Designed miniproteins, single chains, continued (3). Designs and how they scored, part 51

Each design is a single chain, and the fold is of that chain. pLDDT is the mean over its residues in the fold that is shown.

## One batch from the design tools (miniprotein)

Design m9865
Fold by ESMFold2-Fast:
Order: structure tokens, then sequence, then C-alpha cells
Structure m9865 (fold): chain A 65 residues (1-65)
């Protein structure tokens, strides 16, 4: 049914979003281990991408508390 398909689609999108968040978190943590300079360079390199914007937001949150 259309209702069942909509539920399956919503569940799949939720799992995909969770996976992407975990991947970005892992990558952010790896960059943090390399130092703030490496993280800032990675953000600059990816400034035109969603990933770069996410890293910038995460860095801002870490620095603000």
Amino acid sequence: SEEQRALEEAERRGLEAQKRVLEWKKKFEELLKQGKEALEEAIKENEDTVEGKVFQNLLDLEQQG
C-alpha cells in the first residue's frame, strides 16, 4: 500500500541520515586528533560543500561549549 511504502521510505531515510551523521562525526574526531590547524584546513578545502559547513558548525559548537 501507499501508506506502507511511505513508512518504509521514512524509516530508510532516517537510517541513512543516522549513518551520515556517524560518518561525519567520525571524520570530525579524526581531524580533531590531528589538531585544530588540520581541522581548519579541511573546512577551508570543503567550504563549498555541505560536509564543510557541518564541520564548521561542529567546530563552532565545540569552541562555544
Scores: mean pLDDT 75

Design m9866
Fold by ESMFold2-Fast:
Structure m9866 (fold): chain A 55 residues (1-55)
Amino acid sequence: PVEEYKQKLDELAKKASEEIERAKKAGVTPEQIRDIRNKATEEILKLQKELEEKL
């Protein structure tokens, strides 16, 4: 049960990390990278809250 939760969080973190790395290589601004991080953090927190409520 907790393992499924951790897998989903890990997938979101991995996707966010990959997107940030691609953005860095593309030469986007630090502000744009921050926006990507903020969106990823929001999605992770949302999933975490939803799964905690269901457990």
Scores: mean pLDDT 77

Design m9867
Fold by ESMFold2-Fast:
Structure m9867 (fold): chain A 80 residues (1-80)
Amino acid sequence: SLIEKLRERAQKASTPAERDALALVITAVENAKKTGNLDEAKKLFDRARRLLDASGLSPEQRAELNKFIDEALKEVEKLV
């Protein structure tokens, strides 16, 4: 599942920015499944993207993590 992939990637996180962004994404997906609130999930995804943009992560690492956020958004949109 997507949640399992996100948790596995979070375990491999070497920086606080990676861990915190992935934690927001996991929370967004879990809350969307529980509440059906797509708008709240989108706000959490936007917060995760801003954390990555403000981080010292490489462009390659940011692209990888933004791809996980894109996949999570698609998953949440299917729950509507």
Scores: mean pLDDT 82

Design m9868
Fold by ESMFold2-Fast:
Structure m9868 (fold): chain A 75 residues (1-75)
Amino acid sequence: MEREVKVRQIMGKNAAEQAEKLREIARKNGDEKLAEVSDRIADVARKIAEETDLDQILELEKEYAKLVKELSKLK
């Protein structure tokens, strides 16, 4: 239980940092849609990084997966 939470927190922190970098690149390039989706991904990933309840983490991971799918559809 504790190990699973910690691993997911680390993954969430890494995902948040990558999404924050993507958000800054998108803002610099004037890509508002990419900036909005990246900002939402960063927010959810930060919540995963700080959450200690595994059930809550799993719900946040579902939202994260939905946002990543939304990101993949941006062209």
Scores: mean pLDDT 83

Design m9869
Fold by ESMFold2-Fast:
Structure m9869 (fold): chain A 119 residues (1-119)
Amino acid sequence: MIVVTESGGGTVAEGGSLTLTANVSGFTGELIGVMWVRESPENGPVAVASISGSGKKVGYAKEVEGRATISIDKAAKTAYLNLSNLKKEDTGVYHAIAFAEVDGKVEAGAGEGATVTVV
């Protein structure tokens, strides 16, 4: 079973920055990738950023492009999402979803979520 341990989040002033982290464990083969999804009362779950387990492929939602940086430390099995120049619409619960091989099959695991409030 894949386990995702998230940290970061909190209340941040508009224009500020923060970093969310996700440590991934419980897989036996390859880490395929990590994606952050934001859930808000107004918009439901939307993809924010993604990275392959190798770090070679990254993707960003248009709304955060130029303000977000996603990275991965493959040896530490930890992904990082840095958000800068925060806007009120960035408020929500951020879930990291990891995809990795467990006993020859690709499985997914999600963290508990980190709450980000922009004031």
Scores: mean pLDDT 85

Design m9870
Fold by ESMFold2-Fast:
Structure m9870 (fold): chain A 81 residues (1-81)
Amino acid sequence: MSDEELAELLRRAAEDLREQAREAEAAGATEAAELLRRAAELVREAAEAQAAGDREKAEELLRRAEELALRAAELIHEHLA
């Protein structure tokens, strides 16, 4: 996969995370929604870093985004159970 193709994929992933944040907020999971919005922003920044060829920065941003997304998933599971 090219750096440009991966950057496009990451931009779509950021949009998906924003959509998940809206769904979480609508369900009353406000803290999870905030974490998902932060994760989406980090993935968007990772896409920009990837497009610029800065893979190290992209990887670091993606690791942080994954941590936030996992915490959000745990909160959603607890809230909706």
Scores: mean pLDDT 85

Design m9871
Fold by ESMFold2-Fast:
Structure m9871 (fold): chain A 91 residues (1-91)
Amino acid sequence: APQEEIDREARAVALGLAAMLTSGANAWATPEQLAEILRSQGLTDVTPEDVEEAARLGVLREVPGRPGWYQAATELFGERFPWAKDAPLPG
């Protein structure tokens, strides 16, 4: 259903942003590790698939030279997600 699809995409984006904030802008991790971090922060129903959807939407990018590892696309945070405009930049 359209509502469920919108909710799933919004959720994946929010989970990707939350993972970046909890691991820090200078950190990178696998979708499984990001899902575990989010579950430890109280998002108990998050899955690696949700994190991978966030990466597909461009809130995460693959780490150069390390397939399967992701980092925050911090340059897109303020533009696409104004609520995350105060997120720290990579050092």
Scores: mean pLDDT 61

Design m9872
Fold by ESMFold2-Fast:
Structure m9872 (fold): chain A 55 residues (1-55)
Amino acid sequence: MRLTAKTEALIKGLEQPTEEQAFKVAYDTLLKAGFSEEEAREFAEKIVALKKSLE
């Protein structure tokens, strides 16, 4: 099974102990995959929001 960059960012982000680290890891993963800074930021913010809802 092949992971998309967004799936990788989601998994790596949710594994982080803090919301700040979750954002940073997700944002970096998406930027390395060729997403724009705006798209990477929006998706990383959604990952942080999801992490908050699970706590």
Scores: mean pLDDT 78

Design m9873
Fold by ESMFold2-Fast:
Formats: C-alpha cells, structure tokens, sequence
Structure m9873 (fold): chain A 60 residues (1-60)
C-alpha cells in the first residue's frame, strides 16, 4: 500500500526532527485507517502528515 508506506516515511522524518508525539499519533491513525480499509482517511492522514513535516522543517 503506497499510502501506508508514505505515512511510515513521514513518521520517521518527524521523529528525526524531534516531533515524536506527532509522529506516533500520525502513525497510529494511519494504521487504524489501513486496518479499516479506509483509503480516503489514510490519504487524509498522509496529507496532514506532509503539512506537519513542512511545519517541523520551518523550525530548523
């Protein structure tokens, strides 16, 4: 699943940027959506994660 792989990548980058709480929350939401077969929610989680990653990068 490409969306789940992208979510995992975002989670790892957020952890590297010191955003561990945000990373764990995002990861849990992605896994829940994947297990439910909810591709729409999973896509929204990935999009939200990308925004969080952009914000975290601005802090550097």
Amino acid sequence: MELLEEAARIVKELIDLGKRKEAFDLGQRAVDAYNAGDEETLRQVVEEGRKLLEEARKEK
Scores: mean pLDDT 80

Design m9874
Fold by ESMFold2-Fast:
Structure m9874 (fold): chain A 69 residues (1-69)
Amino acid sequence: SKEAEELLEKAVELAKEGRYEEAVEAFYEALKIDPNLVIKDKEAYEALKEAFEKVGDKVGLAALDYHSA
């Protein structure tokens, strides 16, 4: 889904800006639109992983790993 991919790009941008809670929220919104969304970019994965670690969302970290290529 283009909308889910745009939300994923926004989540990565927010994470790189240090806006971790907003990055996490945008990622969950992307998954609501496309539950089969796959993160193929290593840099995007690492940025989102840091956001989830900073927020302390262990369930989100597991979801991120599941959706990573």
Scores: mean pLDDT 85

Design m9875
Fold by ESMFold2-Fast:
Structure m9875 (fold): chain A 56 residues (1-56)
Amino acid sequence: IDEQLKEAGELAKKALESGADPEEVERLVNELMRAALLGDEAAVKRALEQLRKLAE
């Protein structure tokens, strides 16, 4: 979880620097943070995957 949250932060920054929609990035980060708070590993991984696609 902690490593995934760190990676999510890095990916969010990279996506924003690459010109991704800030609202889209914010939505995914919030979803990931909520999933992490609930201990929902599957939801965390799903949100992380979507952030990776935005950061490409």
Scores: mean pLDDT 78

Design m9876
Fold by ESMFold2-Fast:
Structure m9876 (fold): chain A 72 residues (1-72)
Amino acid sequence: SMNAEKIAEAERLVDEAIELAKQKTDENIEKALEKIKEAARLASQADVSNEELNRLIGRLLRAIGAVIDALL
């Protein structure tokens, strides 16, 4: 379904953002932030269960943490 595709794409973007942030370059940090924003946008458009939403939020918070760590 389109909803499952949005969830899968959001998860993919989060994973890509974490890997980019680990490289600790300004360019890759900017790319990671754009991927996090897009993942959050897709998640906000998806009709998700409370369990799925909790998992997506946890993944997004992990990606944000990786960006913060890259800035230190």
Scores: mean pLDDT 84

Design m9877
Fold by ESMFold2-Fast:
Parts: sequence; C-alpha cells; structure tokens
Structure m9877 (fold): chain A 119 residues (1-119)
Amino acid sequence: AEEYLRLGNYYLKQGKYDEAIKWYEKAIEKDPNNAQAWLNLGIAYLKKGEYDKAIEYFEKALKIDPNNATAYLHLGEAYYKKGEYDKAIEYFRKAIEINPDNVRAQKLLKEAEEKKKAL
C-alpha cells in the first residue's frame, strides 16, 4: 500500500501522470481510506487538464480528511481552470482559513478575484 503511493509520487514528480494515476489507483484499491492517495490522484488529473475528475477525487479526499488545506487549494485551482471563479475564490479562502501562511493560495485567490472583476 505505502509502496504504491511512493511509486505514484515518484512518477507524479517526473510529470508522468498516466503512470502516477496507475499507482495511485492501486494504492486506493489496497486502502480506500487513504486521503493522500485520493488527493494525489486528483493532482495527477488536474495536471492532465481533466478538471471534473480532479474535483471528484479532491472531494473524496476531503470526505476522509475535511481539514486538508492542500485539497481545498487544488479544488480551487480546478474550478479556476474551468473559469468558475466564484467557486475558486470560495475554496482558496477555505485553504487560507486552514493554513494562513500559504503564499500560493493567497496569490491564486487574488488572481481569481481579478478574473471575476474582468467579467
């Protein structure tokens, strides 16, 4: 189980998203309550531009670990990429509420607010 998550992380770091997905799916098959495996599966789909699948998997991670600031950050990023700026703002604010020193979340929140004003 641990080994499958590590292999997924290895391929994710290398930008080999399809290989990463394969190993995260094996990790989830062995341990369906592994929030980190669901989170990282979502990140791999986000990197592939499959935003709806990414959202589904981030929501699964949050059902297991509801205070995961990283899951909220990436959920906001997925909605931002879909042009759903109101939802992106909501989730970036949630990420900052949980982890106020997250510079990436603060930057992405500002970018989403600027995009909403331009509409």
Scores: mean pLDDT 89

Design m9878
Fold by ESMFold2-Fast:
Structure m9878 (fold): chain A 61 residues (1-61)
Amino acid sequence: SKEELEKKAEELERKAVRAVIEGDYKTAAEYLRELAKVLEELGDKETAERVRKSADRLEAM
């Protein structure tokens, strides 16, 4: 359902933020890529593209 996807997106965002705080940029990028997939399923392609770009940036660190 849409509500389940929204909750999953929130959880993935929280996990990505926590990984960044801990300096685990690889894990943070992985969570952001999963978040982008969920956002695409929700129909938010623009936010998904932005999130993928953030993941690419973190992997470059």
Scores: mean pLDDT 87

Design m9879
Fold by ESMFold2-Fast:
Parts: sequence; structure tokens; C-alpha cells
Structure m9879 (fold): chain A 63 residues (1-63)
Amino acid sequence: KVEELVEKGEKAFREGNYDEAIEWYKKALELDPKNRRAKALLGAAYFKQGKTDEAEKLFTEAN
């Protein structure tokens, strides 16, 4: 179920819909707060929006 939410986020990310991707990744993290993949992908989406500080924090938590 968490994997389905991550896949929806990845699809939105590939289409350039970073706001939508962020919403799906946040929903994945609501179900599994320790999901390193979802944290890394959320960080990537923030980085694409120029939110570098938020992205760095998430990348650190993903590792």
C-alpha cells in the first residue's frame, strides 16, 4: 500500500508535477514514517522546487 503511494508520487514527479508528487510522498510517510525511499523522493521533489534546506534534511534522514 505504501509502495502504491510512492509510485503515484514518482509518476507525478516524472510529469513535472512536483507539488502533486510531494502530496503523494507525504501520504506514504503518514503510513510509514521510517520509509527511506519516500523521504529521499520527497527530498528530490523539494530540491526541484529550490527548497534546498528541506531537501538536505530529508536526504540526511533517508540515510
Scores: mean pLDDT 82

Design m9880
Fold by ESMFold2-Fast:
Structure m9880 (fold): chain A 66 residues (1-66)
Amino acid sequence: GAESAEAARRALEEARRLKEAGAPPSEVAAKLTAAALLAIAAGLEGDEEEAEEILKEVRELAEEAE
């Protein structure tokens, strides 16, 4: 289950880097979508608490990008 959570955190960090670099909102959104899907997978695999934390960060960053 940890693999999906780790992948989600990596995608989230990539989204943060893209946003800081001034990438288009669509590129940031694509990475945030990947992070959200991987976080959902982690939750389904039993890492519910970690998944909830990652999804919260995804929502916060997405709200800033839109």
Scores: mean pLDDT 80

Design m9881
Fold by ESMFold2-Fast:
Structure m9881 (fold): chain A 79 residues (1-79)
Amino acid sequence: MEEVVEKLLPLFEKAQKAIEAGDWESAAEYALKAAEAAPEGSILRATALFAVAQAYKKLGKEELAEEYLKKAYEEYEKA
């Protein structure tokens, strides 16, 4: 858990700053990296995937947003 948190925190921070700046492309990129680094079936991975879905929706990528939203709920159910 500790090593996972150490890797995830910088990615979540970069995603958060991108969201605050309205840079949805960078937000999607950092959130996706966070999802990949997070443990499968964890609330951290679910949260990161939800952020990816939100960013893709803001970018007008509706199909990708729906796909990642579904993945976020699947991970949340496993947590």
Scores: mean pLDDT 79

Design m9882
Fold by ESMFold2-Fast:
Structure m9882 (fold): chain A 80 residues (1-80)
Amino acid sequence: MEATREEAIRLLEEARRAAEEGDFERALKLVQETGYLLASRDPALLARVQEALRAAAEAAKEGDGERAVEYLTRAIELIR
């Protein structure tokens, strides 16, 4: 469980950096990879963060960097 949490945090921190740089395609891909990781290795943790991940993905699709960073930060906090 700890190794999965650490990997999810790393992916989301990278997604947040991508969103800050305006690379929304990369941010969206990393959010999707995090969702896949949690679905296969820690479904209970996915249930806790899925709303924040969906909101981050929506913001990234819309090109809203500020909202994407906000929801990615929330997802990271929920995993910690």
Scores: mean pLDDT 85

Design m9883
Fold by ESMFold2-Fast:
Structure m9883 (fold): chain A 100 residues (1-100)
Amino acid sequence: MSIQQQGFQELVRRIQPFVDTVLQRIIQQNVPISNDRNSFLQTIADIMGISVDDFINMIRDMSRQAMSSVGVTDPGQVRIMTSFAFGYMSNRGLQTQRSR
């Protein structure tokens, strides 16, 4: 398995409980999930009771920790992994809406 793939799996493992908690709140509150990235980020931040910047920093920190666990400390790779994390969360959110 590639180092990047291992890093992504570690990131998913670390963020999964957070994602599951947020998606459960979205389902319970009947909150629509937007395909617009800014609206999506705002919705998640509002559900968590934090700012969008705090949410982005939290995901970036988890991405840094996951990549560091597989020996990658390059800031560029952490930024790419952070983008993959947002894509993963968006996909899980849309799947959650389809299952309602």
Scores: mean pLDDT 75

Design m9884
Fold by ESMFold2-Fast:
Structure m9884 (fold): chain A 70 residues (1-70)
Amino acid sequence: SPAEKTVEEAREKGYEIGKKITGDEEVAEEAGELAEKVARELAGKNENLSPEEVLEESAKKAEELAKKKA
């Protein structure tokens, strides 16, 4: 489904953001998992959000987590 594809994309981007900021594999995986969770919640609760908006919000949360742990 389009929603599941967006969630998968969010996980991958969150992982990349975590890896770029920290260089730590565990933090990268945690950032990816957080991005996946945020994207899944947004896609499920708010049908008015575009896939791009879901990806932006999930990426923002992944970046916040990575910066906090760096």
Scores: mean pLDDT 82

Design m9885
Fold by ESMFold2-Fast:
Structure m9885 (fold): chain A 80 residues (1-80)
Amino acid sequence: TEGEEKAKKGLELAKEALKKAETLEAIQKAIAAALLAIGGLFDVELAKKLEGEKKEQLLKDALADGEAAIELAEEALKRS
């Protein structure tokens, strides 16, 4: 799913951001990005067990969380 792909990308970028972080602000943003990405991955796993509107909502939430994780991780990388 697109949400799963975005969440996985967000988590990888968050890991890179944390490794390169030189400031407490960058570290905090990298951690926040990782938490968003993990949340998206959990929503994808839960969606596999559901049908209809609830499944669709979880997949939309996973996509939004994944995209937010990517943006936040990129911000953290810029601050490193």
Scores: mean pLDDT 85

Design m9886
Fold by ESMFold2-Fast:
Parts: C-alpha cells; structure tokens; sequence
Structure m9886 (fold): chain A 58 residues (1-58)
C-alpha cells in the first residue's frame, strides 16, 4: 500500500538522521506498533514526529 511505502521512506530518513541501521529503526517501530496497537496512519505520524525531534537535535 502507499502508506506502507511512506513508512519505509520515513524509517530510512530517521535511520540516516540518527546514524542507526534501518533494521534497528524498523524493529523499534514495529515493537511500538504492536505494543500500542497503532494503525499504519498512526505509525507514520509517530515516525514524522520522531524525525522532527531528531532534526531539532542536529
């Protein structure tokens, strides 16, 4: 789906910003999604919020 592609793009962006592997970020996000029962839309929003916070630290 289009939203899943956007999630993957945001995972890559966050990984680059934090100098982490995409796999590490993906595992973290998938765990949060499972623990908090987040939808794909909510997962994307959470990733966008993390990216904005990461940018403030750079």
Amino acid sequence: SEIRKKIEEKIKELAELLDLSESSVRKYINRKKEEENLSDEETLKYLEELIEEAKKLL
Scores: mean pLDDT 84

Design m9887
Fold by ESMFold2-Fast:
Structure m9887 (fold): chain A 64 residues (1-64)
Amino acid sequence: VQETAIEVDGQLYIVTKDGDKVTSTLATTEEQKKKAQELLEEQKKQLEEDLPVRIKKGLEALAA
């Protein structure tokens, strides 16, 4: 089971994928909004981990 979060028009959604079934739930409660924000932050952190690797390699190549 995979959970992710999406922001659409200022609204947060929690998307759950279980095999071929995909469900999206609007985050209406404080707990759901917090979970969606945490998922978004994890997604941004993973993207930032990819970008720093590229930046570091580029910077090292420039410095060499």
Scores: mean pLDDT 71

Design m9888
Fold by ESMFold2-Fast:
Structure m9888 (fold): chain A 61 residues (1-61)
Amino acid sequence: SLQQIKADLLSDDANVRKAAGEKLVELSKTHPEESKQLLIELLKSKDPEVRKTALATLKAI
């Protein structure tokens, strides 16, 4: 589940990214530490697109 959300957040499809972001926001209500760790991991990525996606998702939480 969490790994699939991570993959979907990296998608070039805006609808896929939106759905993944909504799932992560919902997951953060019951699993805040896991959600935070996923976002921190993405923010440390060497890929600027990955970091940009993580930041956009963080702003939605």
Scores: mean pLDDT 76

Design m9889
Fold by ESMFold2-Fast:
Structure m9889 (fold): chain A 82 residues (1-82)
Amino acid sequence: SMELINRAIGLALRAIGLLFEAERIKDEELRERAIELARKALELALKALETEDEEEAEKLLEEAERLLEEAERLIEEARKRE
């Protein structure tokens, strides 16, 4: 589905953006954790693009979105601690 492809691309771009934001975190532990979450989300979004099973693709995208939300919260928490 073109809708799933567009969603996967959108999540992949969001993950890349969060990787750049995470690099700016001063706390090493929080930085490494945020990078790991964003990287895993990127991998899942890219895997969704390769999957012909739409149900599997949707589950991968749901997990990617969840990881991106966790990464965003962690980046925000890290900024408040600076």
Scores: mean pLDDT 87

Design m9890
Fold by ESMFold2-Fast:
Structure m9890 (fold): chain A 68 residues (1-68)
Amino acid sequence: SRMEELIAEYREVTERVVALLEDPETAAHLREEGEWIERQAREGKLSLAQLEAAVANYRALLAELEAR
């Protein structure tokens, strides 16, 4: 389903962002936020459009981090 694809994409981007960070506290926070987003999506509390926007925003952050 599209929801499962977006959840998987969010998880993938989270791990790629975390891999570029050396601060374990920030890494842990981002993983916890990712788990929260996944739970909200699975419970129907987050729309597909909101999840797509979240993935797009996270990809933009990843691109900025990779450019450093």
Scores: mean pLDDT 84

Design m9891
Fold by ESMFold2-Fast:
Structure m9891 (fold): chain A 65 residues (1-65)
Amino acid sequence: MKKVVVVYGRDKERAEKLGEELAKKHNAEAIILAGASLEEARKLAEELRKKGANVYLVDVELVEA
């Protein structure tokens, strides 16, 4: 089963850095949704899960600096 980390939030640079770190740590693919809301991120995650991916949602704003 393919592991995917979907990182969303307003800070594109932080989201990209966090996505890269999590992908490397967990042997997963990172998808960065810069400027996206939780609702948009959930919609993508649901679509990917229907295709057999194991998807983790990460809000960049909820991660400590």
Scores: mean pLDDT 77

Design m9892
Fold by ESMFold2-Fast:
Structure m9892 (fold): chain A 76 residues (1-76)
Amino acid sequence: MVDEKRLEGEILYALGLMHLSLGDAEKAIELLEKAAELVKDDPKLLAEAYEALAEAYEALGDREKAKEYREKAKAA
């Protein structure tokens, strides 16, 4: 049985990665932040969401936020 919030988070994570691959880092951040909140009880998915957020912020030139999310990914 799938947790409904986790499933929604996985879908948003996949959409966020798609937008990131298309160069739409701003939209990717919106989707990935929502995904991280929905999957916060799943350490593996949370770490993956934080890594993707770090990549998205790096693409926008926000090096400080990118570093913050990489550290969060290591802690998850």
Scores: mean pLDDT 82

Design m9893
Fold by ESMFold2-Fast:
Structure m9893 (fold): chain A 92 residues (1-92)
Amino acid sequence: KLEELIERLKDPDPEVRVEAARELAALGTEEGARALAEAALGDREVADAAISELARLGTPEAARAAEEAARREEDPEIAERLRATAEGLRAA
């Protein structure tokens, strides 16, 4: 369940990590949204899927998770995309 998905985010196969990110989003929980946003940090392969799934969730929890992740992300491109996603979700 949640714990299994978080472990799969550490898998050496990027495809497995991307699938875990989508499954975390499908849970629809605050913990899942936070884990999903954290998964984007330092992982370019997961970042695209995680950001898209956070945008699709459209919840206040997803907006907050994306905003917190944007402040901690070292990659300026990923940080900007996380920030823009949080901003869009708050504007809705």
Scores: mean pLDDT 77

Design m9894
Fold by ESMFold2-Fast:
Structure m9894 (fold): chain A 99 residues (1-99)
Amino acid sequence: MEEAKEKLKKALAYLRVALNIAKRQGMEDIVKELEKAIKYVEEAMQNIDDKEKSTELLKKALEEVRKALEIARQNGAPDELITALENAIKYLEEALKLL
């Protein structure tokens, strides 16, 4: 469980970086998807001992981050935002493998 929590903390850090960049760039659609993803990750961390619930929440978080990444790529977002989103996806996927 601690290893999964560490991966989720890293994912959450990258999501917060991405959210800050998206807000600075005025990319409102990305902001909305990232705020949803952050809430799902935080709820998954609170319910980490409930594998079924945390897995469902992390899958929802991944869906929102993947939508944000697609919007970012289509709208010429800064490379820093793209990289933060890709790293968030990587750590969320790694956390799911540990549940």
Scores: mean pLDDT 89

Design m9895
Fold by ESMFold2-Fast:
Structure m9895 (fold): chain A 66 residues (1-66)
Amino acid sequence: KEKIRQEILRIIGEILRLIGEILDLERRKRTASPDERRRIDREIERLRRRIEELRRRMRELDKELE
């Protein structure tokens, strides 16, 4: 069970890193051109999908702890 908890913490760290990247992109978007904003929006969407994948993995691991 401890190894699963360590894996969950690793995934949490990765999610936090991706959230930080999204926040940086959101800040950049405020001063960006329309073309840049569309590119940034696509990157944010990709990162959000990655976070969803990681959250699903975390739920599966959490079930093993229950």
Scores: mean pLDDT 83

Design m9896
Fold by ESMFold2-Fast:
Structure m9896 (fold): chain A 55 residues (1-55)
Amino acid sequence: SRTEELYRQLQENVKDLALMYEAGAALTLAEAYREDEEKVEEATRRAEALLREAQ
């Protein structure tokens, strides 16, 4: 899934620890809301933005 791919990017490519933890928290929230498509998309989009900034 998109969330699984973002977790992989977090582990492999992110060097900024603060942004890494923020992105991880956003992905955890996406998993918690996985049955609410809108909330999952919001949290996943936030995680993507944080990962892009961290890279």
Scores: mean pLDDT 69

Design m9897
Fold by ESMFold2-Fast:
Structure m9897 (fold): chain A 75 residues (1-75)
Amino acid sequence: MESAEELIEKAKEAKEKGDYESAIEYLEQAIKRLEESVRRARELAERTGDPSLYEEAQAELEKAKKLLEEAKKEK
């Protein structure tokens, strides 16, 4: 199964082809995976006292959400 990074790459490829519908679908799938990653990183942060992975996961989620909003505007 594809990683969030692979889904974002596919979304960028779809956008380059003018296929904003597929780009939106890939980004929505990537966001769902990143939300899961944020949840797991939060659990790890609570265990270790180190928020770094949680902060990184949140940053990646925010980037994916921004790409989704950009793709929706171009549709």
Scores: mean pLDDT 81

Design m9898
Fold by ESMFold2-Fast:
Structure m9898 (fold): chain A 74 residues (1-74)
Amino acid sequence: SALEREALERVRARLDAAGVTGGMRETVDMRLAGKSDEEIIRHLQTELGLPEDVARSYIRAVDEAVEAEIAELA
């Protein structure tokens, strides 16, 4: 949705301002690209060598940040 996209862009801007890179930043980029949770997990495992539990923790962290931004936008 448009709200979810704007929330993701705000999360990305906050990560960039804080200098956060790596798996969390790539998770936000992949959500902005419309990738599913399973595609994100696969990417983080194959490209960054992250275990599945770490990949799922990044997805959870991004989802929590997005929900907070959506609450402000709604």
Scores: mean pLDDT 85

Design m9899
Fold by ESMFold2-Fast:
Structure m9899 (fold): chain A 77 residues (1-77)
Amino acid sequence: SEEERRLAAKAVGYVIRGIGYELEGDYLKAADYYEEAARLYAELGDEEAAAKYYRKAAELYRKAGDLEKAAELEAKA
């Protein structure tokens, strides 16, 4: 559907933004964008992509020192 294509494009956009912030060393913002991408992939039923980006976000939250948020997202993967 058009809605599914819109959500998929938005998820890809969030991944690109996450990569950008990660390259800048802003691990908290990068993690936030990967988490949003994971939520959209989960909504689309792409469980593999959702798990991948939840794990990526958790890794970056750990690097930023947010251990509680990291554990929360690892539980979703």
Scores: mean pLDDT 89

Design m9900
Fold by ESMFold2-Fast:
Structure m9900 (fold): chain A 74 residues (1-74)
Amino acid sequence: LVEEVARILVELLGTPPESARQAAEFLLSKVPEELREQAVEKLREKLEAAKDREEKSLVVITLASDPEKFLAMP
């Protein structure tokens, strides 16, 4: 999962590879273990659907600050 999230951050958000793994570990630490696979799928979906850099940032910020709200989004 960490490597999958790191790849998502590099490919869809433009995160530097050297910091991507640490960022991925941080984001996953905000989500209960049993919900992490669901969160990763949703993160990819939302980032792919995001139309600009601002929207992508909001997706990541929502996951980091309010993972319950993030997971409840349709």
Scores: mean pLDDT 79

Design m9901
Fold by ESMFold2-Fast:
Structure m9901 (fold): chain A 83 residues (1-83)
Amino acid sequence: ITIGDITLILPPGVKVKVEGNKLTFELPEDKDYILKDGDEEYIIPGGSKVTFDGENKTIHIEYKGKKTTIKLKNDIVELRELP
């Protein structure tokens, strides 16, 4: 899926809401995920609320009341399930 100038590759079954240049979804809590941004990898725990902002090239993660922001460096990023 492409939001603004960035393509986000999502695992199958993730339900997303698209609003302008923002993509919002909740990750199932039964597994953890890895976000790949070129050579950078970030672990995102299951149950997180994720907001992808294509305009600012950021991803916002909310997990158990803690908010984290990741600045994206590449125009193609992938979210994958951890085995």
Scores: mean pLDDT 76

